# Ledger of designs, part 64: designed miniproteins, single chains

Each design is a single chain, and the fold is of that chain. pLDDT is the mean over its residues in the fold that is shown.

## One batch from the design tools (miniprotein)

Design m2364
Fold by ESMFold2-Fast:
Structure m2364 (fold): chain A 81 residues (1-81)
Amino acid sequence: SIEEYIEKGEEAEKKGKEAFEKKEYEKAAEYYEKAAKYYEEAAKLAEEQGNLELAKELRKKAIEADINAGISLIIIGIEKL
């Protein structure tokens, strides 16, 4: 369901943020990528049901999660140089 994917996305996002704050960037990237995937699945379901506003908000959350995953990966890349 849409609700289940949103809940999973929010939990993954929370874990990503906690990992990022602990400087565990590998774990942060994995959790943020997982959050983005759940939000995108929720957005697709919302769009199929005609809820375009919810789909837009969920895609915004997915993009934000993807950005945070990307930042985490960039930090890892710099630290390995």
Scores: mean pLDDT 89

Design m2365
Fold by ESMFold2-Fast:
Structure m2365 (fold): chain A 69 residues (1-69)
Amino acid sequence: MSPEAREHHARGQAAFAAGDLEAAKAHYERAIEADPTYWEAYANLAVVLERLGETEEAKEYWKKARELR
């Protein structure tokens, strides 16, 4: 995996654990930009989107995560 993607994913996980859903979303989006094949970042972004009430967007990211797995 890209080191940049892994770092952003880790920061996204830390933000999510802290309850900062907006920061978690931003970091997971950056992880995907750095590595578009990073299925875990798509899956974790989908979880964040569900928590934010963006259920339609979450379904798209779940689909991408499943396809890349």
Scores: mean pLDDT 84

Design m2366
Fold by ESMFold2-Fast:
Structure m2366 (fold): chain A 94 residues (1-94)
Amino acid sequence: MEEVLEREIELVKEGLENNDFAGAMLKLSPLAQAIAKKVIDLFNEGKSEEEIRKEVDKLIEEYARFFGLSPEEVEYLRRLADEIIKLVKEYKEK
């Protein structure tokens, strides 16, 4: 799990640095792609970090209900979302 999380974070980081979000997104798992897209869309709409976290957590809860995700899978998606929020914020501030 840790190795998978680090790999997905690195793919998002590469996409941000190379201005190739579309290419990076295609290499992520489908749920990770949906979370990354939601974070980017909300940042582009001018939402605060707190508002983005609330909206993304709601999306993860909806996915957990719809797909029957385990607590470990939900925690993975929350950790991934937190790291993506941090990376997008750092990219937008530089």
Scores: mean pLDDT 74

Design m2367
Fold by ESMFold2-Fast:
Structure m2367 (fold): chain A 60 residues (1-60)
Amino acid sequence: MFSEEALRRLVEALNRYDRDGDGTITPEEALELQRDFGLPPDGVLTVEEIRALVRKIEEE
């Protein structure tokens, strides 16, 4: 369901928030991402939240 371009932009956004560069989003990094994109700041990225993030990235 995600376009190749949307997935690429999502990976770029996640990489920006992956401060350690270890390929893992910590709860602290997830909270920062959620705040920036207006998602519920619970520190957990669900599949539903990732879909919402992709939608926001596509709108930009």
Scores: mean pLDDT 70

Design m2369
Fold by ESMFold2-Fast:
Structure m2369 (fold): chain A 71 residues (1-71)
Amino acid sequence: EMRERLEKILRELKAEAEKQGNQEALKLVDEAIRHLYIDQDVRKALELAKEAAELLGNKDLLERIEELMRE
């Protein structure tokens, strides 16, 4: 389901941000995780995940996030 797909994307975003040493993207991913798990705000988590993917320049992750946002 959408939440499980987003959880997987957030794990991949965190790994990519750590690999690139991008602290701004790491903060966005941590905020997205907080919104998803604490606030149960899937929309806000998707918005933050998209911003992180854009900062990381990862087109594949960005396209996957945009696909979820359309559903």
Scores: mean pLDDT 83

Design m2370
Fold by ESMFold2-Fast:
Structure m2370 (fold): chain A 80 residues (1-80)
Amino acid sequence: DEAEKKYLEGLELFQQGKYEEAIKKFDEAIKIYEEALKTKPEQSIILKAKLQSAYYNKGLALKKLGKEEEAKEYFEKAKE
């Protein structure tokens, strides 16, 4: 799963304190999951769970960079 690979790369970068690089990887994963959600409704439950995790971790990385308002937006997206 290409999106899962990008997501895990983002988590590794986050653990290294490379927050901007982590966000780029989370954005790549989010884009793939959002597109898959539009084209594969039969996988919606698992795709939504993965997308929520990516949104949440992007929010955490944004918060680490002091981007509080952007972080709040992604935490809200992660609740859906």
Scores: mean pLDDT 85

Design m2371
Fold by ESMFold2-Fast:
Parts: structure tokens; sequence; C-alpha cells
Structure m2371 (fold): chain A 66 residues (1-66)
């Protein structure tokens, strides 16, 4: 049970870190002129949605462990 919860927590954290990386990469690619402002905003929006989802999963897991 607790080991299973730990794995889910670590997965959610990994998803958040990956999404944060996507945001930084989008800004870097935009500065280099490799993508448009619209493409960068789309990537950042999708990444923020992934962060929000992972945070909600973490909140739910915290409630289950309490």
Amino acid sequence: SRAEARKKILRAIAEILRAIGDIFDADLLLKKGEISEEEAEEIKKKAQEEIDKALEELRKLDEELA
C-alpha cells in the first residue's frame, strides 16, 4: 500500500519535472527562432495542464495516506 503510493507520488513528481522542462525548452526554442510564439504558448499551456493534473493526483494521494 505505502510502497504503491510512493511509486505513484514519484511518477507524478517526474511528470511535473518533465512538464517544467517542456516550458523551459519552449522558451529557449522561441528565443532561437525555431518555433513561433503561438507554438510556444501551446506547448506551455499543455505543460501547465499536465502540472495541474499531476498536482491533483498528489493531493488525492495525500488524502488517501492521511
Scores: mean pLDDT 84

Design m2372
Fold by ESMFold2-Fast:
Structure m2372 (fold): chain A 86 residues (1-86)
Amino acid sequence: MKLIIVFRNVTEEQKEEILKYAEELREKGYDVEVEVKGDTVTVTIGNVSVEFEIGEILRAIGLGLDGYDVKIKIEGDTTTIEIDLG
């Protein structure tokens, strides 16, 4: 399964936390790519197991989802989560 997480309207502080989390995932053996375009950060994880819940990923990023716009799209073996932090 491939997981794509798109963070929009990120602050510099939130960007640093997301990058730190991506590095922690790489250390755990995940295939992680990060792309930064302005205030948008995209994290792609190529080898997510069925036991690695999306909620655990979002909690590990340190983001309380209360009050943020979250969109989830499932296309075949790819799940995309878009989070608007603005």
Scores: mean pLDDT 72

Design m2374
Fold by ESMFold2-Fast:
Structure m2374 (fold): chain A 92 residues (1-92)
Amino acid sequence: GSEIQSAINELEALGKEKGVTVTVSLSGDTLSITISGLSPLQQIALSLTAMGLELEGNSVTVSLSGDTLTITISGLSDEQKLALLNTIKGLL
């Protein structure tokens, strides 16, 4: 339903409040989240979170370029997408 879009909107709004830019894209079952303006501690926390998801057998790709972090994950259910978006919100 509209739950994923609401979660995306909430994450993007929270990012602005926290001084970062969040962009989320959906392509089929692939979710890509790009965050710019992250502090070094936020970069570490988010990278460790993504690494944890990768170790659990999820198809996760993380890239870091300067202060911009991109997390791409595929094959997720809508419930799993919501969980990831909410986890990232908690780390901002």
Scores: mean pLDDT 78

Design m2375
Fold by ESMFold2-Fast:
Structure m2375 (fold): chain A 65 residues (1-65)
Amino acid sequence: GELYEKAIEIAKEHGLSEEEAERIAKIVVDLYEEGLVSEEEALERAEELAKKLAEEKKALEELLL
């Protein structure tokens, strides 16, 4: 659906892999389909999750490199 595609796009904009983007998209689509969030809230959560994961990856790179 459109929400899934938008969530993938958001995650990819933050430098995440296709697998990571798909996981984020699934989480926010599931929340929306369960009626826990609006479509707007789902997209906001996708952005928040993508930013958090990107920050964690950067911190791990500093430790491993």
Scores: mean pLDDT 83

Design m2376
Fold by ESMFold2-Fast:
Structure m2376 (fold): chain A 59 residues (1-59)
Amino acid sequence: DRVEEHLERAREAIREGKPGEALRHLGEAQEELSKITDPEKRAELQARLSEVGAELSKL
């Protein structure tokens, strides 16, 4: 899943102290998320994306 792949890369960048890389991966996840038509899968991934975004915003 491309959204999950980008979210994991964003989390890795956050752990490495690279907010610019994390923001780029989060943006890629958001773009891929917009292509998800399954409402349950979209809701699950949107929640995860929001969580990663919140962690990034605390840096």
Scores: mean pLDDT 81

Design m2377
Fold by ESMFold2-Fast:
Structure m2377 (fold): chain A 81 residues (1-81)
Amino acid sequence: AADRIVEEARRLSEEARKYAEWAKEQGNEDLAKVFEEIAERFDRLAERASKAQTPEELLDVEIELTFAAMEYALAKREFER
């Protein structure tokens, strides 16, 4: 249901913000900004999912959440180098 997608997006946003804080503490301001941007994208996706009234609207959010999660995975890989 939409609530599951909202919960997942909010959890990922919170995680990304923690990674942003850690990147900032390590002096990597550029990577910190990337994680902050990713967190904001997850927040927007959570809001869109919570407002979705049709299966088509929810599917669009789920597709974009998949791409945002991939961007997040790439940023985490960069951080873990």
Scores: mean pLDDT 86

Design m2378
Fold by ESMFold2-Fast:
Structure m2378 (fold): chain A 78 residues (1-78)
Amino acid sequence: NVLEGVNNMFLGLAYLQDGDNKAAAESFEKSAEYFEKAKDYKGAAIAYKNLSKLYESMGDLKKAKEYKKKAEEAEKKA
């Protein structure tokens, strides 16, 4: 739900600040899943934007593009 989405968002940001890109990605993915289940498409879009930026910084351009598209789709539903 929304609370679990928010909690996983904060975990993702904390891992990102520590340089743990894999843990950050897992946390942002969980955040997006919880927001999607809650139909909080604004929250889902933020999580997908963070994932897109993270994968871009890691050189995974395919995943970066996929998450950018998911963010845009979530924004349209919001």
Scores: mean pLDDT 87

Design m2379
Fold by ESMFold2-Fast:
Structure m2379 (fold): chain A 70 residues (1-70)
Amino acid sequence: SEEEKKKIEEEYFKKLLDAFVDYVNRMGEAVEEGLAKGLSREEIMARLDEIGKEFTEKVKKINEEYEKKL
């Protein structure tokens, strides 16, 4: 039904928002921790790249689950 579709869309966007919030928080923590530990720019950037890849995979799974429910 249209009501069920709207609930699925609401859950989808909420999961995306949660993933974005988690991503931003993890990026901030990685920078702060890296600087506090005296990590090089290259080491901090490598951590940020890894976090970005995990975020991309989370978004991909959220999209796949959304498409599966349609």
Scores: mean pLDDT 88

Design m2380
Fold by ESMFold2-Fast:
Structure m2380 (fold): chain A 64 residues (1-64)
Amino acid sequence: AAKTVAAMLLAVAAIVHAEMGDYETARQAVKDARDIAKRLEQEGNTEDAELVKKYADEAEKIIE
């Protein structure tokens, strides 16, 4: 639960920073969110990991 909340907050922050034009902060937040999502998958929390990845992907679409 705590890891999922942290990863989701990072992914949402990445979207906000990307929309603000702060691409360096957004890219770092995407990276951190994806690292937590990978750990969630390894722990068997695939559903939460997929949700985090979706928001991280949205941030990357804004950046690129």
Scores: mean pLDDT 82

Design m2381
Fold by ESMFold2-Fast:
Structure m2381 (fold): chain A 60 residues (1-60)
Amino acid sequence: SLQDIIDQIEKMREEEPDEEYKSIVDDLIEAGKELSKTDPERATKLYQALLDQMEWRRQQ
């Protein structure tokens, strides 16, 4: 579900050492929540892209 994706992003965000990156993630979570009110499909794609990027970053 959309909430499960958000929960995964928030968990990864808590483990992120870069405070600037955390702030950007927080902004994207809020933007995605706002977008989900009018376009839930695009919001889901945004969150999937963010989760994929965070996972890739973690492997570096």
Scores: mean pLDDT 84

Design m2382
Fold by ESMFold2-Fast:
Structure m2382 (fold): chain A 80 residues (1-80)
Amino acid sequence: FKPEEVGEAAREILARNPVDLSDPEERTIFLVAVAGVLHGLSVEGKSMEELALEFIENWPKSLEELVKEVKEIEEILKKL
């Protein structure tokens, strides 16, 4: 992922949802929702939780690959 693309996806979610990034549970849901947007899911008419669930339900690869991708997004966001 490109940092610019990750930052834009994160901003779209944060503009529509109040997120406490200091809460590990909310932060995890946020990171999964960001991954969903990066994979082409629309933020229109959906909550952050709905985006995260839709992404997980339609993920075509292994759970190990999903965890790896979410971690990559987290590391990029930490450096922004």
Scores: mean pLDDT 80

Design m2383
Fold by ESMFold2-Fast:
Structure m2383 (fold): chain A 95 residues (1-95)
Amino acid sequence: MKYKVTVTIKVEGTEEQMKRLADVLKVVALLAGAESVEYEVDPETGVLTITATFSNEEAAKRAAAALKRFLEALKEDPEPFGVTILDYEIEIEEV
């Protein structure tokens, strides 16, 4: 039994800035215990999607909480990435 965490982020920024943000979010998910992390950047729509897979529910919930804290911090101080976070959604599903 596995769990999937999907984070969809709407941002204002360049493709390079979005990719840098995606790389950091990938590291956050991996440190939280993700088995695999994929991301997709759509600079035309300003949408960044992170998908992380976990072997257990606790790790998935931990990762979702860590990603939420990171994104809330970036809303307060966007300077490290130069990207403005407009909105985000985090979903956890059993797969």
Scores: mean pLDDT 81

Design m2384
Fold by ESMFold2-Fast:
Structure m2384 (fold): chain A 72 residues (1-72)
Amino acid sequence: MEGLKKAIEEAQKEIERDRAEVERLLSKPNLTDEEIKRLGRAVSRLYAAGEITGEEAAKLIKPAVDKIIEKS
């Protein structure tokens, strides 16, 4: 079952990439609409993987959500 070990390693690398992307995007003072979508997807993947709680996920996307609400 060689594929299972490889899949676990790949999943861990994806989590690391998503964490790095969230950190990079949150370091920016302003986000474009595309960057907001990317932030939301990365946070959603981290939440689905069990790496962050729902409250942590909400806190991480709050700046993006606030901008969307203001635009609405």
Scores: mean pLDDT 74

Design m2385
Fold by ESMFold2-Fast:
Structure m2385 (fold): chain A 61 residues (1-61)
Amino acid sequence: MSKSELASLASGYALSAIGALLDGRPDLAAEYFKKAAELYAQMGDDEGAKKYRELAEKLAK
């Protein structure tokens, strides 16, 4: 999978997570941020992966 495709998909999950937060659904937002973090990790973007993983962890607690 191309880096561009992974970036688009990761951005899509991050936006879906924000939408879930606005809808008052933090558990769903945590799942979407976790998906985004996995995609950023696949791209080699360790900083992006860590950022979204930390967001997912805070929301799942």
Scores: mean pLDDT 81

Design m2386
Fold by ESMFold2-Fast:
Structure m2386 (fold): chain A 100 residues (1-100)
Amino acid sequence: AARKPVVSVHFLKKVVFGEKSTLVVRVSNLNPEEIEVTWLIDGKEEKNVETTEVVKSADGLYELFSLIEIVPDPSKKYSAVVKSPTLSEPLVVEFDPSKD
């Protein structure tokens, strides 16, 4: 099979005392193609997101990061949907803040 994107989700370490946390999706093992990352909260698209440009890594592969600032709510479902021309269907990664 062709190389598939690898998707991981994690919180950035809090460096400032506060309630908000940054959730990061890393998409790696990419070809130099257009990648779309969409964030969903309870199935609704969140538009206040920051996605980096695709960056070439030292091994000749590409990666990008998508970031969302949230106040973690255990009653809500968070997911990231990754779309690529090389994928027959989108990759969906769900995150449950109660299971850190």
Scores: mean pLDDT 69

Design m2387
Fold by ESMFold2-Fast:
Structure m2387 (fold): chain A 84 residues (1-84)
Amino acid sequence: AMEEARRRAEEAVRAARAAAELARRGREAGDAAAYTGGALAALGAGLDARLAGRRAGAEELGREAAEEAARLAREAGAPVQPPG
């Protein structure tokens, strides 16, 4: 049962990292819209990875991806809520 949940968490982590890389490429190209859009996409994917990791009992799988995505979103000027 947990094998499928873990596989989904690993997929979500890969998606979050891919989105973060696309955001970085947008920054390197000097395309502010692509950078901000990519950073927001990475933020959403990072949150999904964090939630999937928690559901799989492997919280560590999504934590780093979510933190990296949040960092990129802040650098791109996207609003990031403070911790509750």
Scores: mean pLDDT 71

Design m2388
Fold by ESMFold2-Fast:
Structure m2388 (fold): chain A 84 residues (1-84)
Amino acid sequence: NAEELVKKADPSSIAAADLLALTGRVDEAYRLLVESLKKAGFSPEEAERAARDYVARKVLEAHKNGIATPEALARARELRPDLA
């Protein structure tokens, strides 16, 4: 699970990425999380995969709760087209 891997990153970076994703700044959330995971010792491929899954799922959860913008949802679907 990408969320389990992301929890190995710096907690402040995770909190910032959550806020960015929930406020529609999906690309910034993804980039911040990738850099945080690389700093935590993950390979670029692992960091990108985990960050992509985490951010997309966070935005989709926000959409289900009525708080995601259509633009944020579209960007999240670009990160993970397989997630509804």
Scores: mean pLDDT 77

Design m2389
Fold by ESMFold2-Fast:
Structure m2389 (fold): chain A 85 residues (1-85)
Amino acid sequence: SLTDLVAAMLEQIKADVEAGAPAETIRQLILSLEDYLKRMGLPKEALDAAIKGLKDVAKLAAALGREEQAKVAKEAVKRLEEMKK
């Protein structure tokens, strides 16, 4: 399902944050997730799952001291919340 794919993409983002991937890598993964959601017409359940998951990513990155990665995730949350109508 679309929700399962979003969950898989979020798990990959979390794994890369834990592995210490650069902010640029995390940004590219998040932008790919956003692009996928836009192509699918921003379905509410998938959009809500992505927002929740990216909030979790931001919290994880902050807890690990990865400030730039946390900022990238927080900015993505704001963009997706603005897309909710």
Scores: mean pLDDT 87

Design m2390
Fold by ESMFold2-Fast:
Structure m2390 (fold): chain A 68 residues (1-68)
Amino acid sequence: HMKLYKVKLKPGYEDKIQEVGKEIAKRGGFIEKRLEDEPAFIARTNLSDEEIKELEKLPYVESIELLE
């Protein structure tokens, strides 16, 4: 039921990973894994298209990609 997303932040905003993780938690999701090679993490949640657009409005978010 919950989908898997890769959330990538812009370079230099690694400290904002926790902030975006909190926004995902508000939608009943959680961070499954932080990536080491880039300022990104894998999250399990059920984001709507509108919710993805709202998160992408954050100035430090680069992209949110559906994986599953």
Scores: mean pLDDT 80

Design m2391
Fold by ESMFold2-Fast:
Structure m2391 (fold): chain A 56 residues (1-56)
Amino acid sequence: SDLSERIHRLTLRAIELGDVKALDLINEAVRAANDGDLEKAQKYLDEAEKSIYEKE
């Protein structure tokens, strides 16, 4: 799914950069998705992506 692909891509980038903030946000996104809150999951992924691009 698009959400799972986004989680995978952002996780790999966060690990490569050592972005602990992005990893924490991705973990919150996974938790929200598991709770069925897909809107909240996407918002956490948006914040993780912003953190990653600020480190690049």
Scores: mean pLDDT 86

Design m2392
Fold by ESMFold2-Fast:
Structure m2392 (fold): chain A 119 residues (1-119)
Amino acid sequence: SAKVEKIERLAAETRKRIEEIYEESLKNNESPEAMADRMALAMFDFAAEVIREVEASPALAQRLANAVAEAVEEVFKYLEELIKQGVPREEALKKVYEKFLEALDRVTEEMKRLLEEEE
């Protein structure tokens, strides 16, 4: 559907944004926490753009936003565990980056399913 195509395009753009943030974080000696904050903002921007472009009802918009919020919260919990274990900066950056990519893929598939329930 046209709405699924829009979600896939926005997901691809968000993936590229997350990849760029990771590369910048490596180059600029950024902390895993600072990188995660930037990636979380990219994920919330993804939710906002999907809601706008598919013209989601208030109920659907809340479900889409919640899916992203839950995925982001799981990544931050994982980051907190890495910090407690004393994982080196570059390894923590890579692990958090990979976790955000997994979260984006999972959320993208969930958003597609939620849209199919409305159509």
Scores: mean pLDDT 90

Design m2393
Fold by ESMFold2-Fast:
Structure m2393 (fold): chain A 74 residues (1-74)
Amino acid sequence: SMEDEKLRLLAELTRRVADKVRELVAQGKSYEEILEEARRIVDEFLEKHGITDPEFRELARRAAELVVRRILER
């Protein structure tokens, strides 16, 4: 279903963001640099998959920001 596809895409996006955030943390990047890169990944992912739903776009951005915060809290 379209809902199952959205959940699958969100899971894929959060994995990509988490992997990149860990890489940037290992490189000593700042919180602001990491957050900007995470937002860029979200926007590129949404564009690649043709996602124009504003509610899903907002959910995706918030999920990515939460991933950044959780990784940087350690």
Scores: mean pLDDT 85

Design m2395
Fold by ESMFold2-Fast:
Structure m2395 (fold): chain A 64 residues (1-64)
Amino acid sequence: MELSEEVREALKRLQAALGLEVDGKYDEAARRAVLMAQRLSGLPVDGVIDEATAAALLGLLPRP
């Protein structure tokens, strides 16, 4: 499944917050951070970036 623009934006913010290259690709480091965000937000910990997970990432990460 292709990543939506919203999900890719959340990934880029996550990569920036972690000091990673901001390319919007879902790598192993990004996956670990997504799992942590899901745990902190009370969402299912499955590593799938759905709308709820994208919103949680955008809410937990520092604003640019």
Scores: mean pLDDT 68

Design m2396
Fold by ESMFold2-Fast:
Structure m2396 (fold): chain A 98 residues (1-98)
Amino acid sequence: RNPLIASITPEQAKLIQEFERLVLEKRDDEALKLIDELKENKNVSALYAIALRALLLGRTDLARYAIEKIKELAEEYGDEEWKEAAEELEELLRNVLG
């Protein structure tokens, strides 16, 4: 449904797989560094995909961190699509938490 999800590239799929491996291996500091690198590269679609993967893995802390990075980029660049993407993820996070 969301265009950012529908446009997952092989490169983004690899990043999601690497993120999942770091989370499962309890390498939280490296997972956070990956999120920071994606923010510095302004890769909002990968940040969105990683936030969704974090939610699926029950890592609401990492999902929230990724969402905040999308919000920071949306504010910095005035991008309404990125703002809406962050709001969608916040709603999904709220639904997961109850």
Scores: mean pLDDT 82

Design m2397
Fold by ESMFold2-Fast:
Formats: structure tokens, sequence, C-alpha cells
Structure m2397 (fold): chain A 96 residues (1-96)
């Protein structure tokens, strides 16, 4: 994936999280699952270049998945938000 493609995927996750905040609980779960799938793909793309960031982001993604499975959507959203923030920062540093 190119840096432009990575940035586009990060923006897609941010857009999904904005939509999730205004969605019904069932729709929010679907949107968060989609965001987590994209974040997992981004983690694997970052792993060869920034393994420490990939490991930390994966910990946050695993926490988000655990809360999502428990129906704790606010906590799942918060951990997903932290994961995309960490990944976005790492991608920005690769461009700079």
Amino acid sequence: MTLDELEAKVQEVFDLLVEARHATPEQRKELLNKAIDILTELVEQLRPVRPEVADRAMELIEKAKQYLDQGKLDEALDYTQEAVGLIARAIAELRA
C-alpha cells in the first residue's frame, strides 16, 4: 500500500467513527467492526516499517474487539479511536 492509500484508509476509519457516533446501537456495531477490519489491515502494512507502533495499535484493536463482543459500544469506540489516532500519527511521521 502507498502512503496515499494508507492515508485514505485512515480517513475512511475516521469517517466510520463519526457515522458510528450518530448511528443506532446495531449500526454502530457494524460500523465499528468495519473500522476494526481496516485498522487490522493498516497494522499489517505498518508492521515491517514500524513494528512497535503495529504492536501497540494491535493491543488497542484487541481491547476494542473485547468491548464490542461484550456489547460495550462506547468503550469499543474509544479504543478504536485511540488505535486510529496512533496509526495516523505513525503514517504522518513516515511522510515527514
Scores: mean pLDDT 87

Design m2398
Fold by ESMFold2-Fast:
Structure m2398 (fold): chain A 94 residues (1-94)
Amino acid sequence: MKSLKELLEEAAKRLEEIRKNRAKLSKEEQVKKILEVVEEFLKELEEANAPQSVIDGVRAALEAIKEAIKNGDYEAAFTYGEILLEELKEEIEK
């Protein structure tokens, strides 16, 4: 089983790769990739029995991203993805 730190690092890396490739992707493609990464990350955290506070935080981010996409607000969805990436980086550095 992967450690919590390894899961955080993998999710952060995948989100950062999407961020670096922004100019090559449409806004819709960017948010779709962010959604896929966050949804997979949440599932991996649940399977690893991560702390409930971490699971709840990622779930809240996922729901915010989904709601923004449902409303056609791709800028908000992208912003929630960037906020999550920065939070993951801070958690890794602790």
Scores: mean pLDDT 81

Design m2399
Fold by ESMFold2-Fast:
Structure m2399 (fold): chain A 69 residues (1-69)
Amino acid sequence: SMVDEITAELNELAKKVEEGEISKEEALKRLRELMRRAGLSDEQIERVLKRFEEDPLEGIEEAGVLAVL
C-alpha cells in the first residue's frame, strides 16, 4: 500500500539522517515529498518541517504518525 511504502521510505530517511549519509537540505526535501504523497495538509507539513529543524528524528517520527492516520 502507499502507506507501507511511505513508512518504509521514512524509515530509510531516518537511518540516513542518523548515520550522516544525507544533507539537511536533501532530507528536508525528501521529507516534504513523502508527506505530500501521504496526503498531509500544508499546515501539517509546515509543523513537521519546523520540528525537523529542531530535532530531525522527532520530525520524521511525527511525519510517520500523521501518515498512518
Scores: mean pLDDT 83

